# Designed miniproteins, single chains, continued (5): the designs that were tried, part 59

Each design is a single chain, and the fold is of that chain. pLDDT is the mean over its residues in the fold that is shown.

## One batch from the design tools (miniprotein)

Design m18032
Fold by ESMFold2-Fast:
Structure m18032 (fold): chain A 104 residues (1-104)
Amino acid sequence: SLEERIKEARELVLQMLKYSDKAIDYLKKKDKDGAIKEIDKAIEIAKQMGTVLDKEVADHAVEVLKKAKEYAKKGDFDKAIRLLSISTVGMAIRAIGVMIDMEL
């Protein structure tokens, strides 16, 4: 049902955001390896979102998370934190909007 799909999409978005928040916490502590592990978990959830959400929105989430991971790998923790804090939230809001407007 549409209601069940919206619930599943919401749960995936919230899970992705939780992993992104954990990554930010690791980046603030300068734990690059911890941050990368949490970003990788967020990427896997974002890919899974493509099965229940708009594929373009899911693909955008994956690319933003991949860019954050590359900045973290390079030691550019400030850019990684900014991408995870602002860009990922914006994408999640768009994903929720798409689910609300989705017709059966």
Scores: mean pLDDT 80

Design m18033
Fold by ESMFold2-Fast:
Structure m18033 (fold): chain A 59 residues (1-59)
Amino acid sequence: EAEEIARKSAELAKEGIILSVFELESDEGKKTLVEYEGKLTDEESEKFKEFALKKVEEL
């Protein structure tokens, strides 16, 4: 799963899109957040964010 996200991040970087992934720790456990910046439309941005968050959560 981490490898899948790394591959997707590399593909997006070729198009000028940057993906940042970081982990938060809380009383309820460890959660992963994903941020992106680039040239995506609002709809593409939301779909990509959902995809990336789902993939990271499945790690």
Scores: mean pLDDT 58

Design m18034
Fold by ESMFold2-Fast:
Structure m18034 (fold): chain A 88 residues (1-88)
Amino acid sequence: SLDELLAELREALEAKRDQLSPETVETVEDALRYVEENRHLVDENTERLLREMIGLLRQEPSPEVEFELQVTAGVLQLHLAVKKVLPE
C-alpha cells in the first residue's frame, strides 16, 4: 500500500539521516511531503520511484548514491506535477 511505502521510506531516511548531507535529507522530505499532498495522483510509476528511493537509502551512503536520490526525488515530483495539470 502507499502508506506502507511512505512509512518504509521515512524509516530508511531516519536510519541514514546522520550519514547524508542536509540537502539530500531535505530533498527526500520534500518528495515525501509532495506525495502526501498529491495522494490522488499516485500510480504504479510513483510507487516504483518510491521503491527506488528506498533501495538507494539502503545502500552505503556516497556522493553517487546521494546524487541518484536527488534525481529520483526530482523525477517523482515532476511526474506528479505533470499528472496534476493533465485533463481528467
Scores: mean pLDDT 86

Design m18035
Fold by ESMFold2-Fast:
Structure m18035 (fold): chain A 111 residues (1-111)
Amino acid sequence: AALPADASPQEAAARAAELVVRGAPAERIREYMDAAELGLGGLIALLQTALDAGVTDPGVLAALREHVAGFDGPAVPHLLEALDALGAGDREAARAHLDRAAALLEAEEAA
């Protein structure tokens, strides 16, 4: 399953979400996240999708973690904690960390 050469960033983001839900290979998820040019807001949305789908696949979570680790700011530690909570099956902790990350990102964008 190769990334189409003509895929738009928005199409790539939608396909990344589908691949995360389906537990696709980490390499495919990385390709679509790169093509989507996901910022922290896009990553928060993707992690919320993973939480809602009950994703605990270590490969999927590793691909998301690698992409999050490329960013700086106060939201990043909470996204990493959300990924740890997802891997542990702790949906309540994951949601709390994602809510915190979203609030911190909104505060940064408003400043």
Scores: mean pLDDT 80

Design m18036
Fold by ESMFold2-Fast:
Structure m18036 (fold): chain A 93 residues (1-93)
Amino acid sequence: MKHVEELLETLKKLNEGKTEELFERFLETLREILEELGLSETQIEAVLALARAAFEGRELSPEEQEIVDKISDEEMEEIHERLKKLVEEVLKK
């Protein structure tokens, strides 16, 4: 739960004035959360690629798309549900 609290703190700081440095810190915290959830390196890289593309408001690069394509839709849904549940548990107290 500590890493999710760090994620929420990073998101608060991001709202105060977005910089590339704050976004890289967000991705670092997200990686730690995904590692604690027991995701594989390929799954972690796919989620980070999606987060980076979403933050930059762009489409995935061909290299990022190849990484994401290695993860099934079912695995991506499971990852999303795990992250959602973890965030809900932190907000619940």
Scores: mean pLDDT 70

Design m18037
Fold by ESMFold2-Fast:
Structure m18037 (fold): chain A 81 residues (1-81)
Amino acid sequence: MELLDDDGAPLSPELHAKALAQAAELLRGLAEQAEAAGVPAAAVEELRALADRLAATAPGDDAAVAALDEEARALGDAIAA
């Protein structure tokens, strides 16, 4: 996930923190939906762990956000397989 505004400019620290919080909330919602859909508990736990790590990420640490986004996509692909 690249945290840019609608014009492609880097987000301000305030907007960056808000975007990280929203992304963590979306991952938590996805984990709840996956659990309800019968996805294995281990994969649901990994989704929740990713959400917690994203929420703990410092504003402006775009590399950490990108790494977490890649992990989330890999986990999503594994669940879909």
Scores: mean pLDDT 70

Design m18038
Fold by ESMFold2-Fast:
Structure m18038 (fold): chain A 63 residues (1-63)
Amino acid sequence: TAGAEAGAQAAQRFGGAGPEGARAAGLYISKGDVEGAAAEARKGGAQGNNAVGAGQLAYSLSQ
């Protein structure tokens, strides 16, 4: 959970999605769903490799 919270914060930073987008990304991170986390970050404005990187970083922090 602490890792999921850190991951959500990372996704918010990279995605610029605000608190709701970060919360949604955090749910995917808690499942280990890197692609889902990246998709939520992308909806918040993260693009290309930044969205994928946000998801991967968030997943790593959730471990």
Scores: mean pLDDT 56

Design m18039
Fold by ESMFold2-Fast:
Structure m18039 (fold): chain A 55 residues (1-55)
Amino acid sequence: MSAEQRRAASDLVDALLDRHGDDHVPSPAELRAIAREAGVSTAAAARVAAAVRRP
């Protein structure tokens, strides 16, 4: 994936965590929505979500 796609996916994960709380585990449906919006695979969206961590 491109740097732009990774940034878009990261921003979408951050928005999801801001909505549901920093301990929220994204559902498969939420990961599919992020993947579609960022133009990446669901597996790539899942990896970005795992990498995005807030204390």
Scores: mean pLDDT 75

Design m18040
Fold by ESMFold2-Fast:
Structure m18040 (fold): chain A 134 residues (1-134)
Amino acid sequence: SMNSLRQQNIDLFGQSLQQAIQLLNQASQLLTEGQLKALFVGKEEAKELLEQAEQQMSQAQQQMEKAMDLSKFLSDEQRSLVNSAKGLLDSARDLLKLAKEYIDVDSKDTALLLGAAAGAADKAAQLLQQALSL
């Protein structure tokens, strides 16, 4: 029946969002650790974590794009939440790019940018969790 096909697509949407949430939570943790290393340890140790965070965010974007490919089976509210989460992920990536530019110049400014990026990634994960709860 059409209900069985809809349920299968809802299940695939849920799987993609769950993967994106895990990847965003991992990215947020790496960005937070990078913030602390930039302030208190060293820029080279921070840089390694930032490269890992970039990889996690890139993978999260791919999972969110897979979820949006199923948009015809989603409610307007679910689409809005995923689109808002994508906007926050784009903001987190822009902040990370700025942090990479500042890391050799100012550790305090780098740390503030990384904290903001971590917050954006965490909020994106929260919005995706809300979409799963609908």
Scores: mean pLDDT 88

Design m18041
Fold by ESMFold2-Fast:
Structure m18041 (fold): chain A 90 residues (1-90)
Amino acid sequence: SSLETLVRILERSARQALSEDEMEREVALSLAAMALSVGLTDAKRRGDEEGAAVLEEALELVHRAVASEDPEERARLLEEAARLVREYAA
């Protein structure tokens, strides 16, 4: 499903957020935010209010990761976002 794909993207982005390469870390954060934004738009268009709420919370966590200068905090926030989406997708 699209939600399962989103979980995989978020989990991969969490791992990449710990990369020694700053560009790789920034790409991971951008990809996570983009994937969640697309998912959120789709949920809203379908009238999936519960899914939209979960994806909005996950996106807020990714925005907090983007604002953080700590790679470990970034990874933790992305892992938390992935967990929220995974729990909803189950």
Scores: mean pLDDT 86

Design m18042
Fold by ESMFold2-Fast:
Structure m18042 (fold): chain A 104 residues (1-104)
Amino acid sequence: SMPTSVLMALVGLIYLSRDESLPEELREKAKETLEKIYEFLKVPESARSPIEDSLLTAFGPFIRLSKLPEYLEKLKEYLRSKGAPDELLESIDELIEIVKAYLA
């Protein structure tokens, strides 16, 4: 089963990719990272938007941006344990640094 922290990281990623009030660099990096996660998990393109809409509806109200770097670290370790390629893990590390800079 997927840990709650990993689920919250995915919800946070989806939120960041869609919030037009956020800096473009943050939105684009979140979108790029999310696409790499979908490719790794072999999520069909046709399923991506319905999954995102479902997750944002269910968990979006509970998102805490201040906790997002911690959740992204847990997501990275979860994906590493599933055999994620270094390119995906590096994308998550880069996103963590952009999020931390935004929250500072």
Scores: mean pLDDT 87

Design m18043
Fold by ESMFold2-Fast:
Structure m18043 (fold): chain A 71 residues (1-71)
Amino acid sequence: APAQLLQAAEQEFQRHRQEPHAAVAFIAINTYLATGRLPPLPLSEQNQQLLARYIEAQRYADAFKLVRQNV
C-alpha cells in the first residue's frame, strides 16, 4: 500500500483509538489498502461495500464511523 495512504489512515485511527472497534476498522482499512479486499467482518454486505467505497475515496473518518456504528 502507498505509505502516504497508510499514514493518513493511521492519523485518523489516532483520533478514534479510544472508541469501540477502532482497531478492527484500522485493520480492515490497512488490509484493503494492501490487498484490495476486506478481511472477514461482522458487517452486512451493503456495509462492507460502503466501507470499501469510503476507503477508495480516502474517507477514513466515515470508514471508522461506519465500523463503530455497525459492528
Scores: mean pLDDT 83

Design m18044
Fold by ESMFold2-Fast:
Structure m18044 (fold): chain A 63 residues (1-63)
Amino acid sequence: SAGEAMRRAAELAIGPEEGKRVADTAAQSGPENAALVAEGFAKGSGTPEAQRYADEARREAAK
C-alpha cells in the first residue's frame, strides 16, 4: 500500500522508530498524502532505495 511504502521511505530517512511514528500519523490522511510524504523523505535521504519506495507509494496512490 501507499502507507506501507511511505513507512519504508521514512524509516530510511529518519530511522525505524521515528519513521514509524511519522508514517503512522501521515497514513491517516490517505494514499495521496502517503505518496507526498514518501517523496519528501526520499528527497531528504538522497538514497536510491528511499526513492524506490517513494515511487511505489505514488503508484499505489494512483490506483
Scores: mean pLDDT 79

Design m18045
Fold by ESMFold2-Fast:
Structure m18045 (fold): chain A 66 residues (1-66)
Amino acid sequence: MGVKLSDEEREEVARRVAEATGLSEEKVLEFITALQNGESPDVRGVSEEQLLALLETAGRELRELG
């Protein structure tokens, strides 16, 4: 990602993405944290459609933050 979010901002983004994708907040937060650290996220149980929706929603939220 390259964008440094506070813990509170990361939780809020994860909540919004979870609501948009149907994934749990915990799973979304884990995915965002892995990407931010340059690690491979665990995509088990996540469909390609959910992954795309996650990336699109997170990208939109990050753009709105500036």
Scores: mean pLDDT 71

Design m18046
Fold by ESMFold2-Fast:
Structure m18046 (fold): chain A 79 residues (1-79)
Amino acid sequence: LSSEGWARLSGVVLRALGIESVPASTVLSPDNPAKQVLVEGMIEIMREEGLEEAAAAVEALSKQDFTIKELIDTVETAL
C-alpha cells in the first residue's frame, strides 16, 4: 500500500467505528452494521488501488467473526 492508500484505509476504519482509538481485540460479528460498512469500504479502496489479493482476503475474512487485529494482519499478509 502507498502512504495515501494506508491513510484512506485508516480513515474508513475510524469512520466505521466512530472512534479514533479502538482495542485491536475488538470483535466485529457478522450482525454488526459497522462491520459491513468497514469491509465494503476497505474492499472498494483496495480494488481502486489494484490490490485484488488483499481485497479477496478481506472478503474471505468478512464471512466470519474477526478482530481489528486479524483484519490488519490479513491485509498486511496479502500485500
Scores: mean pLDDT 66

Design m18047
Fold by ESMFold2-Fast:
Structure m18047 (fold): chain A 67 residues (1-67)
Amino acid sequence: ADAEIAALGARAVDAAKRGKEYLSQGNTEEAEKAFEEAIEALRRLADLLSAHTGQPVEVDEEGVRAA
């Protein structure tokens, strides 16, 4: 469970970083796809954290795009 949580977190960070790199290159189409991947990974991570802790976890989609 912890390894899966760490893997999803790493995926979200990697996707967000790729999105920022694409955006800096002027490739807005690929940047949007990468940010969508990051948001999807964060949603899955939130679901796992909610199941693990028994408490709901929200995803900050705007924070992902701003990072």
Scores: mean pLDDT 75

Design m18048
Fold by ESMFold2-Fast:
Structure m18048 (fold): chain A 59 residues (1-59)
Amino acid sequence: TGALELARQAIELARAGDFGTARLLMRAALDMGKKEGVEEETKKLVDEALDIMRERFRK
């Protein structure tokens, strides 16, 4: 789905260190997830991206 695809791209960008674009895709994914009825699954993927960003800031 569009929301899950955006969330997965946000995870990849977070891993690459592109936090600005990752944040934009996370917001877009959450908005799309509500419309597609996959809000919970999208939120889980967004939480993974946020966790990656936190770990990379710490390191």
Scores: mean pLDDT 80

Design m18049
Fold by ESMFold2-Fast:
Structure m18049 (fold): chain A 68 residues (1-68)
Amino acid sequence: MSATEIYDGLVELAEKTQREALAQGLSREEIAARVQEAIRDYVERVKAETDDPAVIAFADAVLAFVER
Protein backbone atom coordinates (compact mmCIF):
# COMPACT_ATOMS: atom_id res chain seq x y z
CA MET A 1 0.00 0.00 0.00
CA SER A 2 1.39 3.40 -1.01
CA ALA A 3 1.07 6.72 0.85
CA THR A 4 -1.11 7.97 -2.04
CA GLU A 5 -3.52 5.02 -1.64
CA ILE A 6 -3.72 5.67 2.13
CA TYR A 7 -4.35 9.39 1.51
CA ASP A 8 -7.12 8.67 -1.04
CA GLY A 9 -8.69 6.17 1.39
CA LEU A 10 -8.57 8.72 4.22
CA VAL A 11 -10.22 11.42 2.07
CA GLU A 12 -13.04 9.04 1.06
CA LEU A 13 -13.48 7.86 4.68
CA ALA A 14 -13.55 11.44 6.02
CA GLU A 15 -16.10 12.56 3.40
CA LYS A 16 -18.32 9.51 4.02
CA THR A 17 -18.12 9.86 7.82
CA GLN A 18 -18.88 13.60 7.66
CA ARG A 19 -21.84 13.00 5.29
CA GLU A 20 -23.30 10.24 7.51
CA ALA A 21 -22.88 12.31 10.70
CA LEU A 22 -24.44 15.38 9.07
CA ALA A 23 -27.42 13.24 7.95
CA GLN A 24 -27.87 12.21 11.63
CA GLY A 25 -28.15 15.90 12.63
CA LEU A 26 -24.94 15.97 14.69
CA SER A 27 -23.23 19.24 15.65
CA ARG A 28 -20.10 20.49 13.85
CA GLU A 29 -18.03 19.47 16.90
CA GLU A 30 -19.53 15.95 16.96
CA ILE A 31 -18.95 15.55 13.19
CA ALA A 32 -15.31 16.63 13.62
CA ALA A 33 -14.86 14.17 16.52
CA ARG A 34 -16.28 11.25 14.48
CA VAL A 35 -14.10 12.08 11.47
CA GLN A 36 -10.98 12.31 13.68
CA GLU A 37 -11.84 8.99 15.38
CA ALA A 38 -12.42 7.24 12.02
CA ILE A 39 -9.11 8.57 10.62
CA ARG A 40 -7.18 7.58 13.78
CA ASP A 41 -8.65 4.04 13.80
CA TYR A 42 -7.90 3.51 10.08
CA VAL A 43 -4.34 4.87 10.29
CA GLU A 44 -3.53 2.87 13.47
CA ARG A 45 -4.71 -0.33 11.72
CA VAL A 46 -2.59 0.45 8.64
CA LYS A 47 0.43 1.15 10.88
CA ALA A 48 -0.07 -2.13 12.80
CA GLU A 49 -0.33 -4.19 9.57
CA THR A 50 2.69 -2.73 7.70
CA ASP A 51 6.48 -2.94 8.02
CA ASP A 52 7.05 -0.24 5.35
CA PRO A 53 8.94 2.65 7.05
CA ALA A 54 7.54 5.21 4.56
CA VAL A 55 3.95 4.13 5.33
CA ILE A 56 4.67 4.13 9.10
CA ALA A 57 6.17 7.65 8.86
CA PHE A 58 3.11 8.90 6.94
CA ALA A 59 0.78 7.25 9.50
CA ASP A 60 2.67 8.87 12.40
CA ALA A 61 2.39 12.29 10.69
CA VAL A 62 -1.39 11.86 10.23
CA LEU A 63 -1.85 10.75 13.87
CA ALA A 64 0.19 13.73 15.13
CA PHE A 65 -1.98 16.09 13.03
CA VAL A 66 -5.27 14.51 14.22
CA GLU A 67 -4.25 14.65 17.93
CA ARG A 68 -4.32 18.47 17.71
Scores: mean pLDDT 77

Design m18050
Fold by ESMFold2-Fast:
Structure m18050 (fold): chain A 50 residues (1-50)
Amino acid sequence: SATADRFAAAIRNAKNRFDFQVQVGVGMIYAGVNQDRDFGDFLVAMEQQI
């Protein structure tokens, strides 16, 4: 599906930075796909507090 294709592409492109950055990006995309931002918001809040 288009979602799966974008997911894989995002991971591949983000790998040039950090594994942690990839994790954050993947989490945000996954939260969006599942129509819930709660998971994404947790990731953002975690980053801001660290």
Scores: mean pLDDT 58

Design m18051
Fold by ESMFold2-Fast:
Structure m18051 (fold): chain A 117 residues (1-117)
Amino acid sequence: PKPKLTEEEKKIYNAKSVDEIIEILQEFIDKTDDPDRIIRYLGLAFETIKELLKKNNTSLTDEQVEKILEIVRKAIDRLTPEQARRLGNLAVQMFRGLGLDEAAEEIRRYLEEKLAA
């Protein structure tokens, strides 16, 4: 059977705009110490963002890209090297899927720097 979404996951899934998803992620990541939950929330948010942009035939604004990059970098800083690589790969895949190759490269470089330190 399909696992029941948590209340937080339902909030992300039912978000009506990218800005709402960004606000939800900022709130939940700051309140959550569970690395698997952080990765799960970000993965769900990335899929929801892609669907919203596709439905509305829109793209992320530069301000939205920068906010998402900040959220991903903060999450990477809180994770183990293996978990950070998993999250970083999800973020790179999301940005590349949206044609945001520069943002994807920023995450790749940040991950490389953090794993080297």
Scores: mean pLDDT 81

Design m18052
Fold by ESMFold2-Fast:
Structure m18052 (fold): chain A 72 residues (1-72)
Amino acid sequence: SHMEELKKEVEEKVDEIVREAEEEARRRGWSRDQFGMRVAVRLYEWLEENNITDPEVIEYAFELARRRVEEF
């Protein structure tokens, strides 16, 4: 379904954003809060750029990002 395909795309993009932000955080000596803020900003920008407006998909994306940030 479109929803399942979109969730997979979201999972892949969250993973990419988190990896890139983590590398930047390590390089710059950022705190977890700074790392989390960078992930949130980049994810929000990507969702807007791709016109992803479904609340369930948005919530899913931010939940995945939060879990990954908490593991940092």
Scores: mean pLDDT 85

Design m18053
Fold by ESMFold2-Fast:
Structure m18053 (fold): chain A 67 residues (1-67)
Amino acid sequence: SSELFKKAAEAAEKGDSKEGVKLAMKGADLVPKDSEITSRISSAMLLLASGENKEAAELLRELAEEL
């Protein structure tokens, strides 16, 4: 899960929002069901979908370190 969020952050930093979302979704499947963690993952995916790749990358890196 940590590895997948790190790769998602790297994809976001490259402007590849589609790959970033795909990797974040895979990471989400492997983490414990927690409302705060789920909310952060959803926020990162929303940022990717809206083209806010820098903010998405930062949140995804934080998730990688936390999980």
Scores: mean pLDDT 78

Design m18054
Fold by ESMFold2-Fast:
Structure m18054 (fold): chain A 64 residues (1-64)
Amino acid sequence: SEADIEFGRKVAEESAKAVLDAAKEGGVPGSAEAKVEGNTMTTTNEINGQKSTGTGSASDLRAA
């Protein structure tokens, strides 16, 4: 449903922010981005030159 997608988007954004906040507290440079397309959620971050990408289902986040 749209509610599940919206919830997933919020969680993705919050996850990206948490990663950025952790990097900032650790004194390392970082960037983070969250993207939701339909039921697919993708988070990309680069912390201290390390790039990582995670993909998940927005509905799975809703179920947690």
Scores: mean pLDDT 67

Design m18055
Fold by ESMFold2-Fast:
Structure m18055 (fold): chain A 73 residues (1-73)
Amino acid sequence: MEEIERERERLIEAIRRGDSEEARREAERLVEAGKEDPEYGTKQLLEAIRTAGEAGNREGAEAAVRALGRLNK
């Protein structure tokens, strides 16, 4: 899914930069794009959570976790 992959890349970029506000915004965009393929969207959000942990970005990880909850309900 081109849209899901693009939003995932934007989210990961925001997480790596430590931009918590942008990470929250991009996580929300990934939720919207992921509604067309929730399983794939979930996989991309899990990757974002892993990236946030590696980068030490707690707020980015929290944004991705919240997005994961919204996508699956």
Scores: mean pLDDT 81

Design m18056
Fold by ESMFold2-Fast:
Structure m18056 (fold): chain A 87 residues (1-87)
Amino acid sequence: SMKEKLIEEIKKILDEFAKLADTEEARKKVEETVKLLEKLSEKDVQEVLKGAKRLKDMVESNPEDKKSLSMWAIQMLLKDVKELLKK
């Protein structure tokens, strides 16, 4: 489905952030985020993907801070997904 393709694209971005952050906390939060994405509407998943792409550009633009920014990006995306689920 389109939703499955969008989630897979978000997962690839999150997996890259987890590699850069290189912590067990980052990996666990990525797994939590991916599971919660399945509960969102396709429209909300599209919104999350736009946010993930913007965060990816931010991390790539700041290579000196990539470890801390990647952890922050994971935390922000998890927060956004949880807020969308409250609708």
Scores: mean pLDDT 88

Design m18057
Fold by ESMFold2-Fast:
Structure m18057 (fold): chain A 80 residues (1-80)
Amino acid sequence: SPAEEARRLVDRIRAAVDAGDDAGLQRLLGELLVFLERNRAPAEFMERVAALAQRIQASTDPAERRAHVDELVDVVEELV
């Protein structure tokens, strides 16, 4: 289901953040945006997800990155 696919993507994003895998994180955030577009997410949700993706990538502190991922989870769960 789309909800299960979204949860898997978010779980993989969280794992990439915890592992310090910046290349994997960038790829997975891109995959999440493609998933949302494929599932016809409203433009407002796409903008919120893109903004959070930018904040996650800009953050150097692991705790701040995790906080932004938690916000990303909440936004994605509002959609599915």
Scores: mean pLDDT 83

Design m18058
Fold by ESMFold2-Fast:
Structure m18058 (fold): chain A 61 residues (1-61)
Amino acid sequence: GSGNVVLRDGKYVATVVIGEASATAEGDDLAQGEEAMDKATEDALKKRRELALEEFKRLFK
């Protein structure tokens, strides 16, 4: 997986990509941008895990 935080027009935009899953979050402050990165990471990881589990079940069942 990979993550990036970019400052755009005074806002911190966090984007996280884990395989086929991606998530984006924004923060108006550095601290909020850090929390946004964590939230985006959690969301992307959860989506990736659910997709993998669903695919595995479909192939096995």
Scores: mean pLDDT 75

Design m18059
Fold by ESMFold2-Fast:
Structure m18059 (fold): chain A 89 residues (1-89)
Amino acid sequence: MELRMKPGDLKGSSEAIEEIEKHPDLKELTVYGVGGGGLGAALYAAELHPDVKITLKDKDEKHGEAVKKYIVKETGIPEENISVEKVDI
């Protein structure tokens, strides 16, 4: 299953966790704007579903790359499972 999270959909890590838990068959996650809630969702998804494919979309590509490195380091998910895209949000 694919899940897409937009800016404003998540107000904190608890909302992110609940949203991920609603989708036990999560295979693909796209996060728009990798702020606190989006980072929390991506981190939790990677921990629960080590085969998940995550796409991080942000105006700041450098910020997206830093978040990708953090998730890989903290969860051990393969780097190839996380993509960073620069988008106009």
Scores: mean pLDDT 71

Design m18060
Fold by ESMFold2-Fast:
Structure m18060 (fold): chain A 65 residues (1-65)
Amino acid sequence: SAALEEVRRHALEQAEREPRLEVGEVVGDTLHIRLREVSPLVLAAAGEIIVRGRIAGTRVEVEIL
C-alpha cells in the first residue's frame, strides 16, 4: 500500500543515519526492522518508525540481533 511504502521510505532514511538499524522486508501489512544494538538512539529511531506505522495503519515488527 502507499502508506506502507511511505513508512518503509522513512525507515530507510533512518537506517542511512543509524547503521545499527536495518530495514528488512514487508510481509503483508507488516514492515520488519532489525536492531544490531539496544541503545537509546537506536530505540528512538525504531520508536519513530513504529509511531509512523501506527498512524499509517501498518504494523512494524522489531528484531534485536
Scores: mean pLDDT 80

Design m18061
Fold by ESMFold2-Fast:
Parts: structure tokens; C-alpha cells; sequence
Structure m18061 (fold): chain A 67 residues (1-67)
């Protein structure tokens, strides 16, 4: 649980850094959690222009299930 929250914070920080580097684009960072035998964190950086999505960057991190 704590490792999952730490990984979420790390992904969000990386997405925020990427958003800052992209400059003028209006960006939204969205974090989705997919669960099964392993927990997969999927972070999306969505770049919008004129209210339309023009690019989507996906970051994926897989965490082992806690015991």
C-alpha cells in the first residue's frame, strides 16, 4: 500500500516535470490503476490544443503484489 502511493507520487512528479518541459501546451495528467496478480500503474499525459486531444503520452509501471 505505501509502496503503491510512493510509486503514484513518483509517476505524478515525472508527468508534472514533462508538462513543464512541454511549455505552452495545456496538459492534464491522469493516473489509472489496473489490478490483477500485479498492480500496474498507467499514467497518461494528455496534450490538448483548441479543446482537442492532439497527443497522449503513456507511462507504465508494474509493481509486485504486496505479501
Amino acid sequence: MEELRKAQAEIIAQLDAAEKELGKARTQAVLAIEEGDEVTLVGHLVIEQDGKIVAKITLVKTLPKEK
Scores: mean pLDDT 58

Design m18062
Fold by ESMFold2-Fast:
Structure m18062 (fold): chain A 68 residues (1-68)
Amino acid sequence: SSEIQELAQFFLQAGGNVVAALKNLYFMAGLDMNEQPTDPAMSPEKLSKSRNLVKSVKKQLEVLSKQA
């Protein structure tokens, strides 16, 4: 979606590189780099949505890194 593309572009621009973009993305999603919740009280529904969002944005970041 355009929202996923815009979010990926935002994190890449803000981070300056893919590794920093991914760290910022995980932090925003409330996940650590192993896709575990940083808040142990995070609901299973929110955790599932956060993991799905990260997966979609990571895929788009890979596409953008090959184009730039």
Scores: mean pLDDT 80

Design m18063
Fold by ESMFold2-Fast:
Structure m18063 (fold): chain A 81 residues (1-81)
Amino acid sequence: SKEDIRKAILLAASGGVLYMEAIILQRLGGDLREVAEKLREAIEKYEEALSLLPSDHPEVPLLKNNIETLKEELKKVEERL
């Protein structure tokens, strides 16, 4: 529905904020456990957003790409814990 699409976009925006916070913390040499937590929360929000969108929606490739990028970053952070 159009309401689900709106919810998806808001969830994606929330995930983006968490991702930016993780990047900033990482660049400043912050706590890697906090970085990992923010990356996990960002992934969860993007996956929830993806579940609300029809498969042919133009935001779907962007969300899938963001999820893959975040999963790779999380793996690298967790390997350093």
Scores: mean pLDDT 88

Design m18064
Fold by ESMFold2-Fast:
Parts: sequence; structure tokens; C-alpha cells
Structure m18064 (fold): chain A 94 residues (1-94)
Amino acid sequence: SLAQLRNYALQLARHTVEESLGLSTEEMIKNIETALKHLAEVARQAGASKAEIVEILEEAVREILRLLKERVSEEDFKKIKEALEEMLKEFKEE
């Protein structure tokens, strides 16, 4: 169900942030992007539409950014935000 996918997305977002803390900014971005690609594939295999997958990814990205805002430097936060927003844009354009 969409609700189960959303719950999974939030759990994955929280887990990915905790596992990525202490990594370099570039490694953190790569780890988050890998997790988001995995989430998209899980949602696709569960029969979610492209629009539903986009909504789930946007929710996961919002949760990741919320958790990181006060846990990384402002410079690192900006880099992570820009990378994830670019990834979402590319996914929407596919």
C-alpha cells in the first residue's frame, strides 16, 4: 500500500541519515542517493506509479534534509540539498 511505502521511506530516511553521519559530504551524498534509488525500485516493484514514486522520494528527501539541518554545517547542508534536488529533478524528467 502507499501508506506502507511512505512508512518505509521515512524509516529508510532516518536510518540512512544515522548511518551517514561521520562520513565526508561527498560520501554522505552518494550514500543518500543510493538509498533513494533503492527506495524508487522498491516502490516500482510494489506497483507504485511514477507520480507516486516521485511523491515518496520527495517525502524521503524532506525528512533527510529536516534531520540534517542542525547536524551538519550550513555549507555541507547546502551541498547536500542541491545534490538531492538535482537528483529529484532528473528523476522527474525521465
Scores: mean pLDDT 87

Design m18065
Fold by ESMFold2-Fast:
Structure m18065 (fold): chain A 147 residues (1-147)
Amino acid sequence: SNNLIAKYILELILGVPLDENLSNLLSVVGIDEEIVKEILEILNTSKDPEEALKKSLSLILEEDFSSKSLEEILTTILTEDLRIKKSGVVVPAETVRFRLAELLEIPEVDPEIYVRAIMAVFKGPQPKSREEFYERIRREIERLLKE
């Protein structure tokens, strides 16, 4: 899929890899198969990762992200409980931060530091893998903590 940064952020929120079987995503997060197909299309056709993320989040979450900046979107994801449309499944901000800390293999940092680090990754070249995505975030966090 194109727009890998957006894909990996969606995987953080949903708690499942988007490369997995659609039935697994349906059973775990309560998202319809049709919505998963629309997300994959958005990831393949969006001009950049920010557009891909905004469109995908607006499709799956009750919160409207269409008019929000990338900073506001990332802040919301890391500080507010998110609700999945139609199913009503709640994704707590604490759960998203816990998943992020585990995948980064570092102690949890202030959400503002996560936001700044992830924004820096969006401005750089697209990562080739999940491992490269998390490595870039970790490097940005290390840089920010030295300021």
Scores: mean pLDDT 84

Design m18066
Fold by ESMFold2-Fast:
Structure m18066 (fold): chain A 92 residues (1-92)
Amino acid sequence: MTREEHLARAREILAASSDADFAAYAYAARAALEGKPLEEIEAAGLAGLKLPEEEQRAIRATFEALVAAGVEPVEIQRALGRKAAELEAARA
């Protein structure tokens, strides 16, 4: 797939997805990057759905900025995972 095809798909996902959906994706992506089993990845995604609205919006804004900058999909996934980790650390 070309970079243009990836960006077009990312824009479709942005238009179709809620702030909560992006939070779930970011938390699931972090667990997946850490090599967690599927059950833990699913649990992480569900935890993302329970985030405060401000934190969900921050995750979505991060995704939108990276898509606008034309960042590679794997780097977007890593950046969202880092944002999820930062939000969790702020609660500890």
Scores: mean pLDDT 73

